# Designs tried in a protein design run: designed miniproteins, single chains, continued (5). Part 29

Each design is a single chain, and the fold is of that chain. pLDDT is the mean over its residues in the fold that is shown.

## One batch from the design tools (miniprotein)

Design m16976
Fold by ESMFold2-Fast:
Structure m16976 (fold): chain A 94 residues (1-94)
Amino acid sequence: SMMAEEARELAERALADPAAAREAGERLRRLALEATEPEDIRAVAEAALRMAEDPAAAEGALEAAKGALEAATEKEIILLAIGAILRAIGALLD
């Protein structure tokens, strides 16, 4: 989906330029709140996990992970998203 592609693009930008991490994370958070399909929720959570692997991008990843978790708890497709969201949160805690 376009949302999943945008989420991946935001993660790539944050990893390439840590100065963009905060803005990318904030945008990922908005996408997470709007995501309703399993593919979109998973893509946002996976983008947050990738950002969390880089300390400079971790701040943006935290914001994205919070939004993704909130979006998933409102939907029946929660089981498909939980794994990716929990992995993203786990990476931020490590």
Scores: mean pLDDT 65

Design m16977
Fold by ESMFold2-Fast:
Structure m16977 (fold): chain A 67 residues (1-67)
Amino acid sequence: SREELRERLRALVADTSLPVGVRVGAAEALRQLEADDPEGVVRSLEAAVRAYPEVAELRELLALARE
């Protein structure tokens, strides 16, 4: 759901233990979600997954965004 995606993106942005690039990618996706740009959300998450393939949460959020 949009609400679940928003909550999980906010959690990534707030997690100071994650690489800054992950947090920036999550913040960009969150900005696009609030702008009602679903294609932009997917593009931002795809870019984040490519940069940080080891971060499973990004792949899960990308799958959720594609629903």
Scores: mean pLDDT 85

Design m16978
Fold by ESMFold2-Fast:
Structure m16978 (fold): chain A 67 residues (1-67)
Amino acid sequence: MERPAERLSIAPEELEKMEAKLRSDTSASREELEEYYGMSMEEIERAAAADPTLTEEDRRLVEEFLA
């Protein structure tokens, strides 16, 4: 399959933990999110949009950082 967790270098469990953190600390988490994935927010958004394993909530979090 072409869309493994390696696309974002993150397991579903780690993604859930990150989501909870982003909910409570959105502004500080943007730079941390970029550092964690090793790519820009634009690239993260593109990867998230192309990843069918991500939930609506995960995509919303990425959008919040771009707003």
Scores: mean pLDDT 57

Design m16979
Fold by ESMFold2-Fast:
Structure m16979 (fold): chain A 69 residues (1-69)
Amino acid sequence: DLLLRQEVENETFLYPSSTSDEEILEDVEKWREEYVRRTGVTDVSFHVEIEDLPDGRKKVTVTRIRPVP
């Protein structure tokens, strides 16, 4: 990617230990579909990082990246 300018937004969520990675990815995909539906921006990427915490919860960091003109 030769473009140096992108809009990058990070949000962190805490999930119970009983939540599967598949359920987390399904939630993020629904958020991506809603974003595309509302904005018309198809060139958006949602990156997901899942970390198991010592207290048994899952820390999920979602990064939204879109090209800017």
Scores: mean pLDDT 77

Design m16980
Fold by ESMFold2-Fast:
Structure m16980 (fold): chain A 79 residues (1-79)
Amino acid sequence: SMMEERVRELAERAGRLAREGARVLHEKGIAEVDEADLEEAERHARELALKVAEELGEEGIEKVERLVREEEEQLRALR
């Protein structure tokens, strides 16, 4: 149960990160991004995080959590 909750939280964080990253690209004029693109980016990131967690297990979850945290910090620094 705790592992399922951890994986779900990780997937949600990855999705939010992808959505925020795409939004920043739009704000900087680097890419034309609409709401559908943001939703797609969020969905794809969530699906990828779930797949990595499933394939690599606990070690994979730890690695993805670290990468997501690092990217969250980088995006905060860009604002």
Scores: mean pLDDT 82

Design m16981
Fold by ESMFold2-Fast:
Structure m16981 (fold): chain A 78 residues (1-78)
Amino acid sequence: SERPELVREAARELGLDEAFAEAVTAWLENPSEAALAAVQSHFPAVPRERIVLVLETIRGTRDLSVEKVAKALALLFP
């Protein structure tokens, strides 16, 4: 799947670390409470429903690209 690479590139563009990219990728492959908690640990002040919205936006996006992933992830920032 190209998705892990797109997530890693987008995370890098936003100054996010590899652990964040891995957590996002893990949730996209198999959504779980543990995977969601791992993503949220990088944005502890962001509400859970916002984390879920961003992750589901990436998962549901047709013709996914680094730019589209970066735009979705940018919604986690204030």
Scores: mean pLDDT 86

Design m16982
Fold by ESMFold2-Fast:
Structure m16982 (fold): chain A 128 residues (1-128)
Amino acid sequence: EIEKIIEDFKKRIEELAEQLKAEVDSMPLPADVKEQVKAYIDKFVEDVKKRLDELLKNNPPKTVEELRAQLEDIVLTAMTKLQIEFDYILSQVKDPAQQAQLRRLFYRLQEGVQEIVDEAIKKAEELE
């Protein structure tokens, strides 16, 4: 059933990404910036999914503590890479209002991902 929790986790990360990409389309940002932000969100999702697939194939977690540690490591690794990419976009955007909107978008992605991690761990704890 840990495999089902990881599959549900992947689905929820994909749903969060689609929601945030739709929000990007409504933001008053240049078209090139919107496309780059959406591309980086897609890359984040792909990186997380790939790492989870490798985990399930090579070393599936056997306990709630192992699942927590592995999910946190995967998310932190992918999020660190995404942070570098977002900082690069921010360096290209000179309008303070647009910078503030991009920072809020990144914060909402970070918070949403953390909520998805917490829910996956709660579901795993219910299996004990």
Scores: mean pLDDT 87

Design m16983
Fold by ESMFold2-Fast:
Structure m16983 (fold): chain A 80 residues (1-80)
Amino acid sequence: MEVEKLRLEAEAYRYAFESAGPGGFDEAIEKAVENYRKLYGDEGAERARKLAIESYKDPEVAKKVGELAAQYERKARELE
């Protein structure tokens, strides 16, 4: 179902964003990677890992990933 896919994508971006902050790095990365593996396979999982690592290094990337998480969270709520 499309709403479940949007929720998994929102969670993946949210976990990637949280990995950039003081909320915990390793667990948030693995959650993002696992959600993206479910959505897009191994290639998606590698992209999620890269985004999480880049968010940790660059606050502008972290901000953009956080915005994407909010966007997909909004889409999931609208289809609720």
Scores: mean pLDDT 69

Design m16984
Fold by ESMFold2-Fast:
Structure m16984 (fold): chain A 70 residues (1-70)
Amino acid sequence: SAEQQRIKELMAEAARFMTEALARAEATLGPEEVAAFRAELSDLLLEMSENRTDLEKLEEIVERIRELAA
């Protein structure tokens, strides 16, 4: 369905932004700051897993991840 396709797209988009954000953090931040950032990304991943059928919640979480990647 269109809804299932949108969820799949949001999950893929989140994965890309998280990968980019973490790579940037590892290149620019110290070990303690990177550890805190990894913890934040892990919390966002858990929140996505808990809300994987809720489009509104997923879009909100992806936007938060996008902001971290900027």
Scores: mean pLDDT 83

Design m16985
Fold by ESMFold2-Fast:
Structure m16985 (fold): chain A 74 residues (1-74, ends at bonding distance)
Amino acid sequence: AESFLEQLVEKALEQMREQGVPQEEIEEILAEVERERDALLERINTNLPKLEELAKKHKLSEEQKEFLEGLKAS
């Protein structure tokens, strides 16, 4: 999850720089995203085993399975 979120953040920051957003504004956005990213990663890591247990108990759709594998792979 960490590498995927880092790549997503980097891509968004690159797009903002390409659009001419001031560096100080990007720094403020980055600080907020970094705090949100760390909290989200903690929640994903904490709940991932519970999600896998629920997946074993219930039949998942193909879309739900792909989403869960995406979370595990990154």
Scores: mean pLDDT 65

Design m16986
Fold by ESMFold2-Fast:
Structure m16986 (fold): chain A 100 residues (1-100)
Amino acid sequence: EVEKLLEEIKKLMAELLKDLENAESDEEIKAILAKYEDRLTELVEKLKKLVGEKEAEELLAEALKEFEPEFTKILIKIGEKRKEKGLLSEEEIKELEKLK
């Protein structure tokens, strides 16, 4: 049951990251995030109810660790596109450079 929830969360995360990789605008990014937000929240809340908050956080951190490189790559891609459009503050540019 816990394993099935983690697998479903991982599947949704993979789909989210794939959609974000193809996003070209802030409006598209917001639409993609909204599409997955409710379902991801539902699955995370179900996991918390089964194992408790602390164990759920540890299981999620471990399960999502494999997505860390791809997530970082997508954040850099989105950040660079926003930087090209002049949408980033000086502080946001510094945070983007730290991800590289």
Scores: mean pLDDT 76

Design m16987
Fold by ESMFold2-Fast:
Formats: structure tokens, sequence, C-alpha cells
Structure m16987 (fold): chain A 74 residues (1-74)
């Protein structure tokens, strides 16, 4: 089961990606979507393997992507 913090971050990420798909150029959106996919894959693998260090790293990358998305859709 994903930690509550990660679930909240995923909810915010999906909200921002929906916004981004409507306002950003296709090339920019595709790059951000690719980054999101890689980070989510990393989180899922870290959780599956009980790798707390990897999970922490990917959560930090997720927070950074969310920060960037907020600036881009503002």
Amino acid sequence: MLPEEVLELKEELFRLLREASRVLPAETFQALLSRATDILHGINEAVRNNDEEALKKYVEELRELIRELRELVA
C-alpha cells in the first residue's frame, strides 16, 4: 500500500497534469508526462521492494515535478 503522503502527491500530480494537457504545448506536455511516468514507476518499484531510500528519492523528484508543473500552469 502506498504511504498517505505519496497518495496525496499523486492526486496533486494528476490534477496538474490534467491542467497542463489543456494549456501547454504538446511537446512540453509529453516531456512532463514522460518524467511523471518514470517517477511513478520508481515509486511503485521502491514500494514493491520495501526500498525506503529509493522511495524517499522518488518522492523528492515527485515534489520537484509538482513544483515545476504549478509554475507552468499558473
Scores: mean pLDDT 85

Design m16988
Fold by ESMFold2-Fast:
Structure m16988 (fold): chain A 90 residues (1-90)
Amino acid sequence: GPLSPEVQRRATEIFRRAVELLEKGGPREEIERLIEELLRIRSVEALAAALGLALKAGLEELAKRALELLEEIADPEFLEKVLKEVEEYR
């Protein structure tokens, strides 16, 4: 089932903060921490967000972890869409 509204709001807040830091060239350690928080939520939406952020930041190990987790929990149609978007970043 979908995440609780509170967890979904938290995921959105983490994502927004990570995007702001990436756009400003902020501290890599803080960006990594925020991506790891998204990975811990273990929803399809949070993992897709974590993957996109990690790819944009050049954080290859975090991108790999996000993709592996997505492959475990995402449906095949959603995973195919994510993989097509990943090709556009490489």
Scores: mean pLDDT 80

Design m16989
Fold by ESMFold2-Fast:
Structure m16989 (fold): chain A 79 residues (1-79)
Amino acid sequence: DDSVRRFHEAVREAISAGDEEVIRLLDQFEDAASRGDVEEAKRYIGELGKHLGVEVDSEKVARMEVERNRRLREQVEAQ
């Protein structure tokens, strides 16, 4: 929701500023989510929020990204 959107905006701004730690954590988060690893994805989102000083529901964000990856896989199966 709006809090998740604000978190994503903060991540994009940090990447634009060349924050290597944010880039590294985001890469790890996306890898974990693509593998369906909610616990790892949640950990990296939590680290991102802590680094950026923003409150984020890491469980919600991790589950949303894992579900998005699952849907993409289903679409590939359908062609």
Scores: mean pLDDT 79

Design m16990
Fold by ESMFold2-Fast:
Structure m16990 (fold): chain A 68 residues (1-68)
Amino acid sequence: ALSTEEIQRRKKEGQLLLQQALKDRNVSQSYLPYLNKELNGSIDNREGTIPIETEVQKLVDLAIELQK
Protein backbone atom coordinates (compact mmCIF):
# COMPACT_ATOMS: atom_id res chain seq x y z
CA ALA A 1 0.00 0.00 0.00
CA LEU A 2 1.13 3.57 -0.71
CA SER A 3 1.58 6.24 1.98
CA THR A 4 -1.10 8.94 2.41
CA GLU A 5 1.30 11.50 0.87
CA GLU A 6 1.89 9.29 -2.20
CA ILE A 7 -1.89 8.73 -2.57
CA GLN A 8 -2.42 12.53 -2.53
CA ARG A 9 0.38 12.99 -5.10
CA ARG A 10 -1.19 10.37 -7.39
CA LYS A 11 -4.62 12.02 -7.12
CA LYS A 12 -3.15 15.39 -8.14
CA GLU A 13 -1.11 13.82 -10.98
CA GLY A 14 -4.11 11.82 -12.23
CA GLN A 15 -6.40 14.87 -12.14
CA LEU A 16 -3.90 16.88 -14.22
CA LEU A 17 -3.43 14.03 -16.70
CA LEU A 18 -7.21 13.53 -16.96
CA GLN A 19 -7.90 17.25 -17.53
CA GLN A 20 -5.19 17.40 -20.24
CA ALA A 21 -6.43 14.20 -21.93
CA LEU A 22 -10.00 15.57 -22.11
CA LYS A 23 -8.68 18.80 -23.72
CA ASP A 24 -6.53 16.83 -26.20
CA ARG A 25 -9.53 14.64 -27.13
CA ASN A 26 -11.88 17.67 -27.37
CA VAL A 27 -14.13 16.21 -24.65
CA SER A 28 -16.30 18.52 -22.55
CA GLN A 29 -14.66 19.69 -19.29
CA SER A 30 -18.17 19.52 -17.71
CA TYR A 31 -17.52 15.79 -17.06
CA LEU A 32 -14.34 16.56 -15.10
CA PRO A 33 -15.91 16.81 -11.56
CA TYR A 34 -17.59 13.40 -12.01
CA LEU A 35 -14.44 11.83 -13.46
CA ASN A 36 -12.22 13.29 -10.70
CA LYS A 37 -14.57 11.75 -8.11
CA GLU A 38 -14.33 8.34 -9.84
CA LEU A 39 -10.52 8.66 -10.10
CA ASN A 40 -10.12 9.57 -6.41
CA GLY A 41 -12.45 6.75 -5.35
CA SER A 42 -10.56 4.18 -7.43
CA ILE A 43 -7.18 5.32 -6.05
CA ASP A 44 -8.55 5.14 -2.46
CA ASN A 45 -10.34 1.77 -2.90
CA ARG A 46 -7.32 0.17 -4.63
CA GLU A 47 -4.80 1.91 -2.30
CA GLY A 48 -2.89 3.24 -5.32
CA THR A 49 -2.00 -0.26 -6.60
CA ILE A 50 -3.20 0.48 -10.16
CA PRO A 51 -0.79 2.54 -12.34
CA ILE A 52 -2.04 6.12 -12.66
CA GLU A 53 -1.83 5.98 -16.48
CA THR A 54 -4.22 2.97 -16.44
CA GLU A 55 -6.64 4.77 -14.08
CA VAL A 56 -6.65 7.89 -16.30
CA GLN A 57 -7.04 5.94 -19.58
CA LYS A 58 -10.09 4.07 -18.22
CA LEU A 59 -11.76 7.38 -17.33
CA VAL A 60 -10.82 9.01 -20.67
CA ASP A 61 -12.52 6.08 -22.45
CA LEU A 62 -15.60 6.55 -20.23
CA ALA A 63 -15.69 10.32 -20.93
CA ILE A 64 -15.58 9.71 -24.71
CA GLU A 65 -18.59 7.37 -24.34
CA LEU A 66 -20.47 9.90 -22.16
CA GLN A 67 -19.92 12.68 -24.76
CA LYS A 68 -21.53 10.49 -27.51
Scores: mean pLDDT 81

Design m16991
Fold by ESMFold2-Fast:
Structure m16991 (fold): chain A 69 residues (1-69)
Amino acid sequence: IRERAERIARTVENFESIREYLPEDVARQILESLRKKAEEVLREAEAAGDKEAQEIARETIRRIEELLA
């Protein structure tokens, strides 16, 4: 769970560095996909009681929402 949360967070960070090269609609689609994956990880972390994974997933979701604004 924690590894998946960390992987998604890293993917979002990497995405920010290439976002300027992508059309806005494509960027939005990628961010929406990443948000869905982060929400899945959050649900799994909540079910498992993994507070560290929950914190990483919630932070990642907040970053994605900021990028979609």
Scores: mean pLDDT 77

Design m16992
Fold by ESMFold2-Fast:
Structure m16992 (fold): chain A 67 residues (1-67)
Amino acid sequence: MKLASPEEIARALLSLLTPEEVAALLAAYDRDPEAALGRLRQMADLPEDTPRSYLEAVMRELRRLSA
């Protein structure tokens, strides 16, 4: 895939979102992973063909970096 690394996308999101928005996205992922991954893709303006594994990696990095 010709995308930035999941860590780079997570860092970009942390610079653009408030702590409350980040917490809400992570909480949504815990409740409904499919809906939250779709939301993440839209927020980060990632292509529709972005692999699920890549989106999951972004969520893991976002959680790690926001801790």
Scores: mean pLDDT 80

Design m16993
Fold by ESMFold2-Fast:
Structure m16993 (fold): chain A 100 residues (1-100)
Amino acid sequence: DKEEKLKEFEKEAKELQELIDKYVETQEDEYGEKVAEWLGLPKSTIYKAREGIKTQSPEGVEAVRKLLEAIYEKLLKKARELELEDIEAEIEEAMARAAA
């Protein structure tokens, strides 16, 4: 059912959000490593994204962009697996806005 699929998607999105929030709050490498592993990114990208938020350096801003793209790609893949066409469209629109 669509409702069960929505709950599964929301659960995964919430888990990712909580992991990112913990990394931003604590700045502990263990949470950064888990974010990198879950998104399939190099640990260096997560580190540069964190520094980019603090310093707004060009390299850090680019790392934030890569992090956001990976988050959207992960969520888009989950939406597609669950056949949530409405959510897939919303994620694609968000990705297009982030790329602008």
Scores: mean pLDDT 74

Design m16994
Fold by ESMFold2-Fast:
Parts: structure tokens; C-alpha cells; sequence
Structure m16994 (fold): chain A 99 residues (1-99)
């Protein structure tokens, strides 16, 4: 039913939001505020993520691990968001054909 689909989409959105929040909290717990903000900007843009990871791995392997884990958590949020968008587009297309 439409109500069941709406509940599932809501749960997926909450999952994506939690994954994003956990990623940011992990960076904020391990890095100083300026470094956390810079690394978060790299994760959001996708630019220089591997370069930052390589540099961290050479200087502090534990911080490198935290950055990698945060990057994965953010990636999970983006995948879930893409799945939601696909479901919503399919529903819109089906509604347009039924009209």
C-alpha cells in the first residue's frame, strides 16, 4: 500500500540522516574543529579524500582509520538517498501513466 511505502521511505531517510550524523560526530570526536571541518568538506565534495587518507595514514594510523570509517558512513547515507530518489521517481512515473 501507499502508506507502507511511505513508512519504508521515512525509515530509509532516518537511516541516511543517522549515518551522516555518526560520520560527522566521529570526525569531531577525533580531530580538532578546523581539521574536522576540512576533512568533512573533502568527504562531501569527494575531492581529495584518498589524498587526505594517505597523509593521515603516514602520520597517525588511528586518525586515518576514523577518517576512513567516517567516509564509509557518509557513503552509506548517499547510497540510501539514491535508493529513495529511485523509488520516488518510479512512483511519480507510475502515477503519470495512470492519469
Amino acid sequence: SAAELEKQIKRLREMAERSRAEARELLDSVFDPETAAELWARIESGAGVLEALRELKATDPEKARAYLEASILYGVARIVEAVIQTIERREQAAAARAA
Scores: mean pLDDT 86

Design m16995
Fold by ESMFold2-Fast:
Structure m16995 (fold): chain A 97 residues (1-97)
Amino acid sequence: MEEERERIREGILQAIKDAISPEEVKELMDALNKGDYEKVKELLDKSIKRAKEAIDAYVASLPPELQPLAREVADEILKRMEENKKKFLEFAKLLSP
């Protein structure tokens, strides 16, 4: 069970990484360099939405008996993503004129 928990965590993180487009990362960096706070916010919202979709798809692919454990791990990851988004937006606001 604990070994399965680690595999689930790795699977969720990999699904998130696979869902994040390199093009969106580049667009986010360009928006930051321009101080475009609203665009940074929109791009972060899209990234979190894609991450949630990837997590849901991964959890649904697991055996039913592992899905409750996967939801707990996913909730912790999503909470960290929301916290990181808030910090990133505060930083982006400092770069805006």
Scores: mean pLDDT 79

Design m16996
Fold by ESMFold2-Fast:
Structure m16996 (fold): chain A 88 residues (1-88)
Amino acid sequence: KMEEVEKELERLREEHIERARETGREFGRELAEKKGLDEEEKKEMEERFAEEFALAVDNMWRAIENLARQNLTPEEYLKKWEEWKKLL
């Protein structure tokens, strides 16, 4: 029912945010290495990009969820998200 669908959407959101955090960390590390930053500066850049990527994905989910919930039920949104993530 609706409560279980909302839990599944939250789980998918958390997984996406975690993947984004890892991707941001990798991106920050590569950028820091290209710039020749020291180990402390590199670690700061890794964490900064990890957090920014996580926030960007969280903000995206929030924006899409707000728009979707105005037009779709949670069940319809979950079904559409499964389709959309294959295209994105």
Scores: mean pLDDT 79

Design m16997
Fold by ESMFold2-Fast:
Structure m16997 (fold): chain A 75 residues (1-75)
Amino acid sequence: SMEFERVVEEAERLLLEYSEVMQRNAASFSPEQARAYEQQLTDLGRRLEEAVRRKDIEGLREVVEELRRLVREVE
């Protein structure tokens, strides 16, 4: 559906945006912080991929809302 496709596109865009912000700030992270953020990105990517595979629109919306919060908080 068009709705599902739009939510997927939004989630992918937000994940990329968050990844880019984290890369820009990488030099300011401790090794422990860097590992925590890397794990968080991996977990978010896995959840996104799983929701897409299952066509789980509610799971996708949950990832979108979490990513929106994270992007807002790190900028």
Scores: mean pLDDT 84

Design m16998
Fold by ESMFold2-Fast:
Structure m16998 (fold): chain A 99 residues (1-99)
Amino acid sequence: MIEVKEFDEEKYQKLLEEIRELAKKTKNPVYLDILNLARLLVQFGRYESAERLIELVKKAIEEGKDPLTLIDEFIKWAKENNDDYTLKLLEEFKRLVEK
């Protein structure tokens, strides 16, 4: 398990709860894989990246969007925020899903 720095414990629990609730609402395996990525970001203490990804997933489920469109939007956000770690994870994820 990854070391959580001095971040708000309440925020950590809230983000994990939102991920669990979204996972219950979708049976699409690609959305579930994206939610697992969001959970990993929370575990790494990357709360801003996790919040953004959760927001995009929630909106995409509500609008009936393709989960791959969501990933492209998140890649753009990560590039604008110079989050090289998240970008590397997203490139690997996209490679596995788009086969």
Scores: mean pLDDT 74

Design m16999
Fold by ESMFold2-Fast:
Structure m16999 (fold): chain A 96 residues (1-96)
Amino acid sequence: MLEEKAVRFAYLAGEYIGAKLADTKSKEEIIELARDFARWLADRLGLSEEARERVVKAAVEGALKGYENKDTVDVEEVEAEALRVGRELLELYKAS
């Protein structure tokens, strides 16, 4: 379940990053920032290369969704959900 929570957290973090930075950064810059964040997260959690690739893909998909829907994404709701999932992820990581 750690990997599933990491994928969900990466997607939400990506969505937040994409929506928040859409007016200040290019789409390419946002995608690279999401990739860098996801790689950092996967490395911190000690995930396998296959799981790392899933986490990176989720962050990029989230970032694209946030970027494309910047005017309709509820940034506060996405942030709250990301914090909730991130907390669950941290608890699972500590139990490992």
Scores: mean pLDDT 86

Design m17000
Fold by ESMFold2-Fast:
Structure m17000 (fold): chain A 87 residues (1-87)
Amino acid sequence: SMKEEIIEEVERIIELLEENNAPEELIKQVRKLYEKLKKAKTVEEIKEVVSELLGVVEQYLRQEGNLEAIQQLIELASRLQELVKKM
């Protein structure tokens, strides 16, 4: 399902953040949104949670110095945006 694909992309974002030693507070925020996403029952709830998560990731990208991590996060964020558009 589309929700399952969105969940998988968010899991990849979390893994990438952990692998690049992102701040614990950021990882905690993204994990909290991941739990909200799993509990979301409507398309509107999913879109709201994904929008908030993308905002958090975008703020981090402005502070990150690792270009490879930035590129991978942008690719995952772009795919997540496209999945939400198709809902």
Scores: mean pLDDT 82

Design m17001
Fold by ESMFold2-Fast:
Structure m17001 (fold): chain A 65 residues (1-65)
Amino acid sequence: MKITYPSREERMAFLKEMLEKMEEMKKWIKEKGITDRKEIQELRGKMNLALQEARKTGKPAPKIE
C-alpha cells in the first residue's frame, strides 16, 4: 500500500496559517506589554503545539485571546 501525504495546497495552507498566527501572537504580546523573553518563547511554543494538534484532529486553530 502506498502512503499518501497532504497535498501541496494543504501544506502551503498550513504554513500560511502558522505564519499568520505567529504574527497575531507577536502583536498580542506587544499590546499586552509582555517583555519577558522566556514568557514570549513559552507562549510561542504552546501556540505552535496547539496548531499542530488542531491540524491532526481537524479542529479549528486556537484563537489568541
Scores: mean pLDDT 69

Design m17002
Fold by ESMFold2-Fast:
Structure m17002 (fold): chain A 85 residues (1-85)
Amino acid sequence: MREEIEREARLALYRMFAYIAARSEEDLSVKEARRLAEAAEFAIREGDEELLELIEKALEKALKSSDPEVVEIAREALEKIRRYR
């Protein structure tokens, strides 16, 4: 029960964050990019394709960041998603 609630809450939070990140006009911070990478790993484990599509859009946007650390995090996360598919 508790673990199921935590899992559902995490999925909902990741969906909200990915949606905001994909549509935001602002560059992602390193912390935000790392959160997207964590969300990608979680979505892969859960098999949530809708969440993965949102995360992919946000990560593709992050590849255009002026921060090379953000670009590296986004690239690695996108490679993990591609390997899952």
Scores: mean pLDDT 76

Design m17003
Fold by ESMFold2-Fast:
Parts: C-alpha cells; sequence; structure tokens
Structure m17003 (fold): chain A 68 residues (1-68)
C-alpha cells in the first residue's frame, strides 16, 4: 500500500513537471493537454486500477485550472 501511494505521488509529480515545462515553452492549453495525456498513458500500466483513476482525476483537475 505504501509503495502504491509512492508510485502515484511520483506519477503526479511527473505530470506536474510536464505541464510546467509545456507552459514555460509557451504551449497552448490543447498542446499541454495532449502532452499530459500522453504521459498519463505511459505511466498508467505501472499503476493499480485505483491509482490510474486517481491520476486521471488529477489530470482533469490540472487541465480545468489551465482553462480557467
Amino acid sequence: HAAEKKKLEEAKKKLDAEIERAKAAGASVDDITRRASRLLTREAPNLSPQSQIELTKYLIKRIKELKE
């Protein structure tokens, strides 16, 4: 359980880093969304189904914040 939580936290940090890097590069919201979704797809196979759901919810939350 502790290892699973750590994997989820690391995946969220990678997601945040990708979003911040794309924003710094002047990417559009659509481009940021595409890049973040690609990272989610790559990380998902390494996570439990519950962690995949949590990571997806986190991505949706972050993208909503960008759309304002």
Scores: mean pLDDT 81

Design m17004
Fold by ESMFold2-Fast:
Structure m17004 (fold): chain A 74 residues (1-74)
Amino acid sequence: MTSHRPVFQSSTVTDKGLTVHKVVIESDGKYYGIVVVLSRDGVTLGLYVSEPVDSVEEAKKQVEEMGKKVEKEL
């Protein structure tokens, strides 16, 4: 992806040393929540993309819910 507009970005490091990176981007008039999980060794453990929504607030909510679900499964 070469053109994106990050509207929201947040990163959390779990007690196990995993990085949960939460981003909301704008693309084609829609907002997407993206969650990336990285291990301490730099391995990508997961990449999750939400359904496109019409508002930043909805995308942020989806990203928060996905991030919590991912953190619970770690």
Scores: mean pLDDT 76

Design m17005
Fold by ESMFold2-Fast:
Structure m17005 (fold): chain A 62 residues (1-62)
Amino acid sequence: MHLVEAIRAYREGRIEEAKEHLKRYFEDAGLPVPEDLEKFLETLVAVVDNGRAVSAEQRAAA
């Protein structure tokens, strides 16, 4: 799953690898590649991190 690989690479500070994985994700899904891949990655990682933080501490929506 290229999306998971992109998030992982971005979190590791490997922006170049993260952009490549995200680009492959869009190609595999048949979607147009965004003009600003880095901005998209930043938003995506922020969403994932917020969800992870809640899950680790609260286990929300039990």
Scores: mean pLDDT 70

Design m17006
Fold by ESMFold2-Fast:
Structure m17006 (fold): chain A 64 residues (1-64)
Amino acid sequence: AEELIKKFDELLKKLENATDPRTIQKLVAELSKILEELRQVADPETVERYEKKAREVLQKIAER
């Protein structure tokens, strides 16, 4: 779980700095994969927290 959380945070940082649409799509796909893995090994509360974080970052990108 800790490694998945670390990778997720790293991908979120990359996503916030991404401007290229293809890079954004690739990062979103990777985040979705990690989130599915977290659903299998992590507490549901933790999964919800990271789903929220991803949603917030995606909303910021959509507003630009």
Scores: mean pLDDT 78

Design m17007
Fold by ESMFold2-Fast:
Structure m17007 (fold): chain A 67 residues (1-67)
Amino acid sequence: GKEEILAALRELAASLTGAGRVLLLNLVHEMETHDMSEEEILAALRRIAERLTGEARERVEALLKQF
């Protein structure tokens, strides 16, 4: 559910640095300040994956496969 995605995003953001961390923390902030559907959250996460490269992208893509 939404709380499981939120927890996973916080943990992933803590494990990343630079652009990956910033983009994930921004999504966490949007989830906390706006009532986003799970579909909207997953769409935003897919867009983040497309903007990242290397290990950061692989980690975000692995998270997407869990949902």
Scores: mean pLDDT 84

Design m17008
Fold by ESMFold2-Fast:
Structure m17008 (fold): chain A 77 residues (1-77)
Amino acid sequence: ALEELRKLGASDETLELFEKFKKVISPEEYEKLANELIDALREMRKATEAQDLEGVQRAARRYQEIIEKLKELVEKG
């Protein structure tokens, strides 16, 4: 999961959040959020290739929402 995120262009900060998250949350919840982030990054790439500006903006918002959710969970754990 972490290697796939790195290959898809996730920041080092994002990867660090996932490492902290893995210690605090269940494997099932970790997998769900990792998959949601992977989907958002892939959707962003596809929208960019299709020149779909609205699709890129939508995927970017979803990516940011996932990152904020990760930060909240790490801060509370």
Scores: mean pLDDT 76

Design m17009
Fold by ESMFold2-Fast:
Structure m17009 (fold): chain A 77 residues (1-77)
Amino acid sequence: SEREKVLRSLENLRRGLEEGTVSRTTALAGLQEARDAAEKLGLEEAARLLDQAYSHVAAGDLESAIRLIEEAIRVLR
């Protein structure tokens, strides 16, 4: 399902950010794509959390971004 694809994408993104294996540009693109998909699915809470995660990645606050991605993953499950 589209929801499962978003969930998998976010789990991969969270891991990449924790391991330092994903670039800032890739992370921002991934968060934007996941946010747009969540919005199309009517998952407003997840979309809002992903908007916040995007802002934190853009600001270089990866710890807060990872926490918000984990919250979005929980909401999507």
Scores: mean pLDDT 87

Design m17010
Fold by ESMFold2-Fast:
Structure m17010 (fold): chain A 61 residues (1-61)
Amino acid sequence: SSMDEKIAELKAIFDTYSKAALEAMVALMRKELPYASPEEREILEEVIAYAEERIAQLDAE
């Protein structure tokens, strides 16, 4: 689906980000979450969770 494709694209981009860039992106996404459509909210929640997990992995290094 187009939603699955968008989520996969964002996750691939986040895999290239530094911890600081991921933290900044999570902050921006959380700020936008209240204004998102239901479909956009589902995408944002999944990619926020992915970014936060990636931040935790980088913190363990």
Scores: mean pLDDT 84

Design m17011
Fold by ESMFold2-Fast:
Structure m17011 (fold): chain A 75 residues (1-75)
Amino acid sequence: KREEIIRQLIVEINRKFKEIAEEARKELGVTVLQIEISEDGKQVTVISTSNDLAARHALVERMLEAIDALVKKAE
């Protein structure tokens, strides 16, 4: 059931990911090349141009928080 709710939010998640990627480019200097989300929405894999581990962690954290907020709002 939760996986179906996450699928319904895919447009909103995509919009938020574009927003987070643009902010990361401006604030962290990281260019996001690819974003993959697990079927349950609990994991996010980000491919970026940065080798900075801290910047990568900050980006993933922002994306996970956005997913959590959207899922909670849909419940």
Scores: mean pLDDT 67

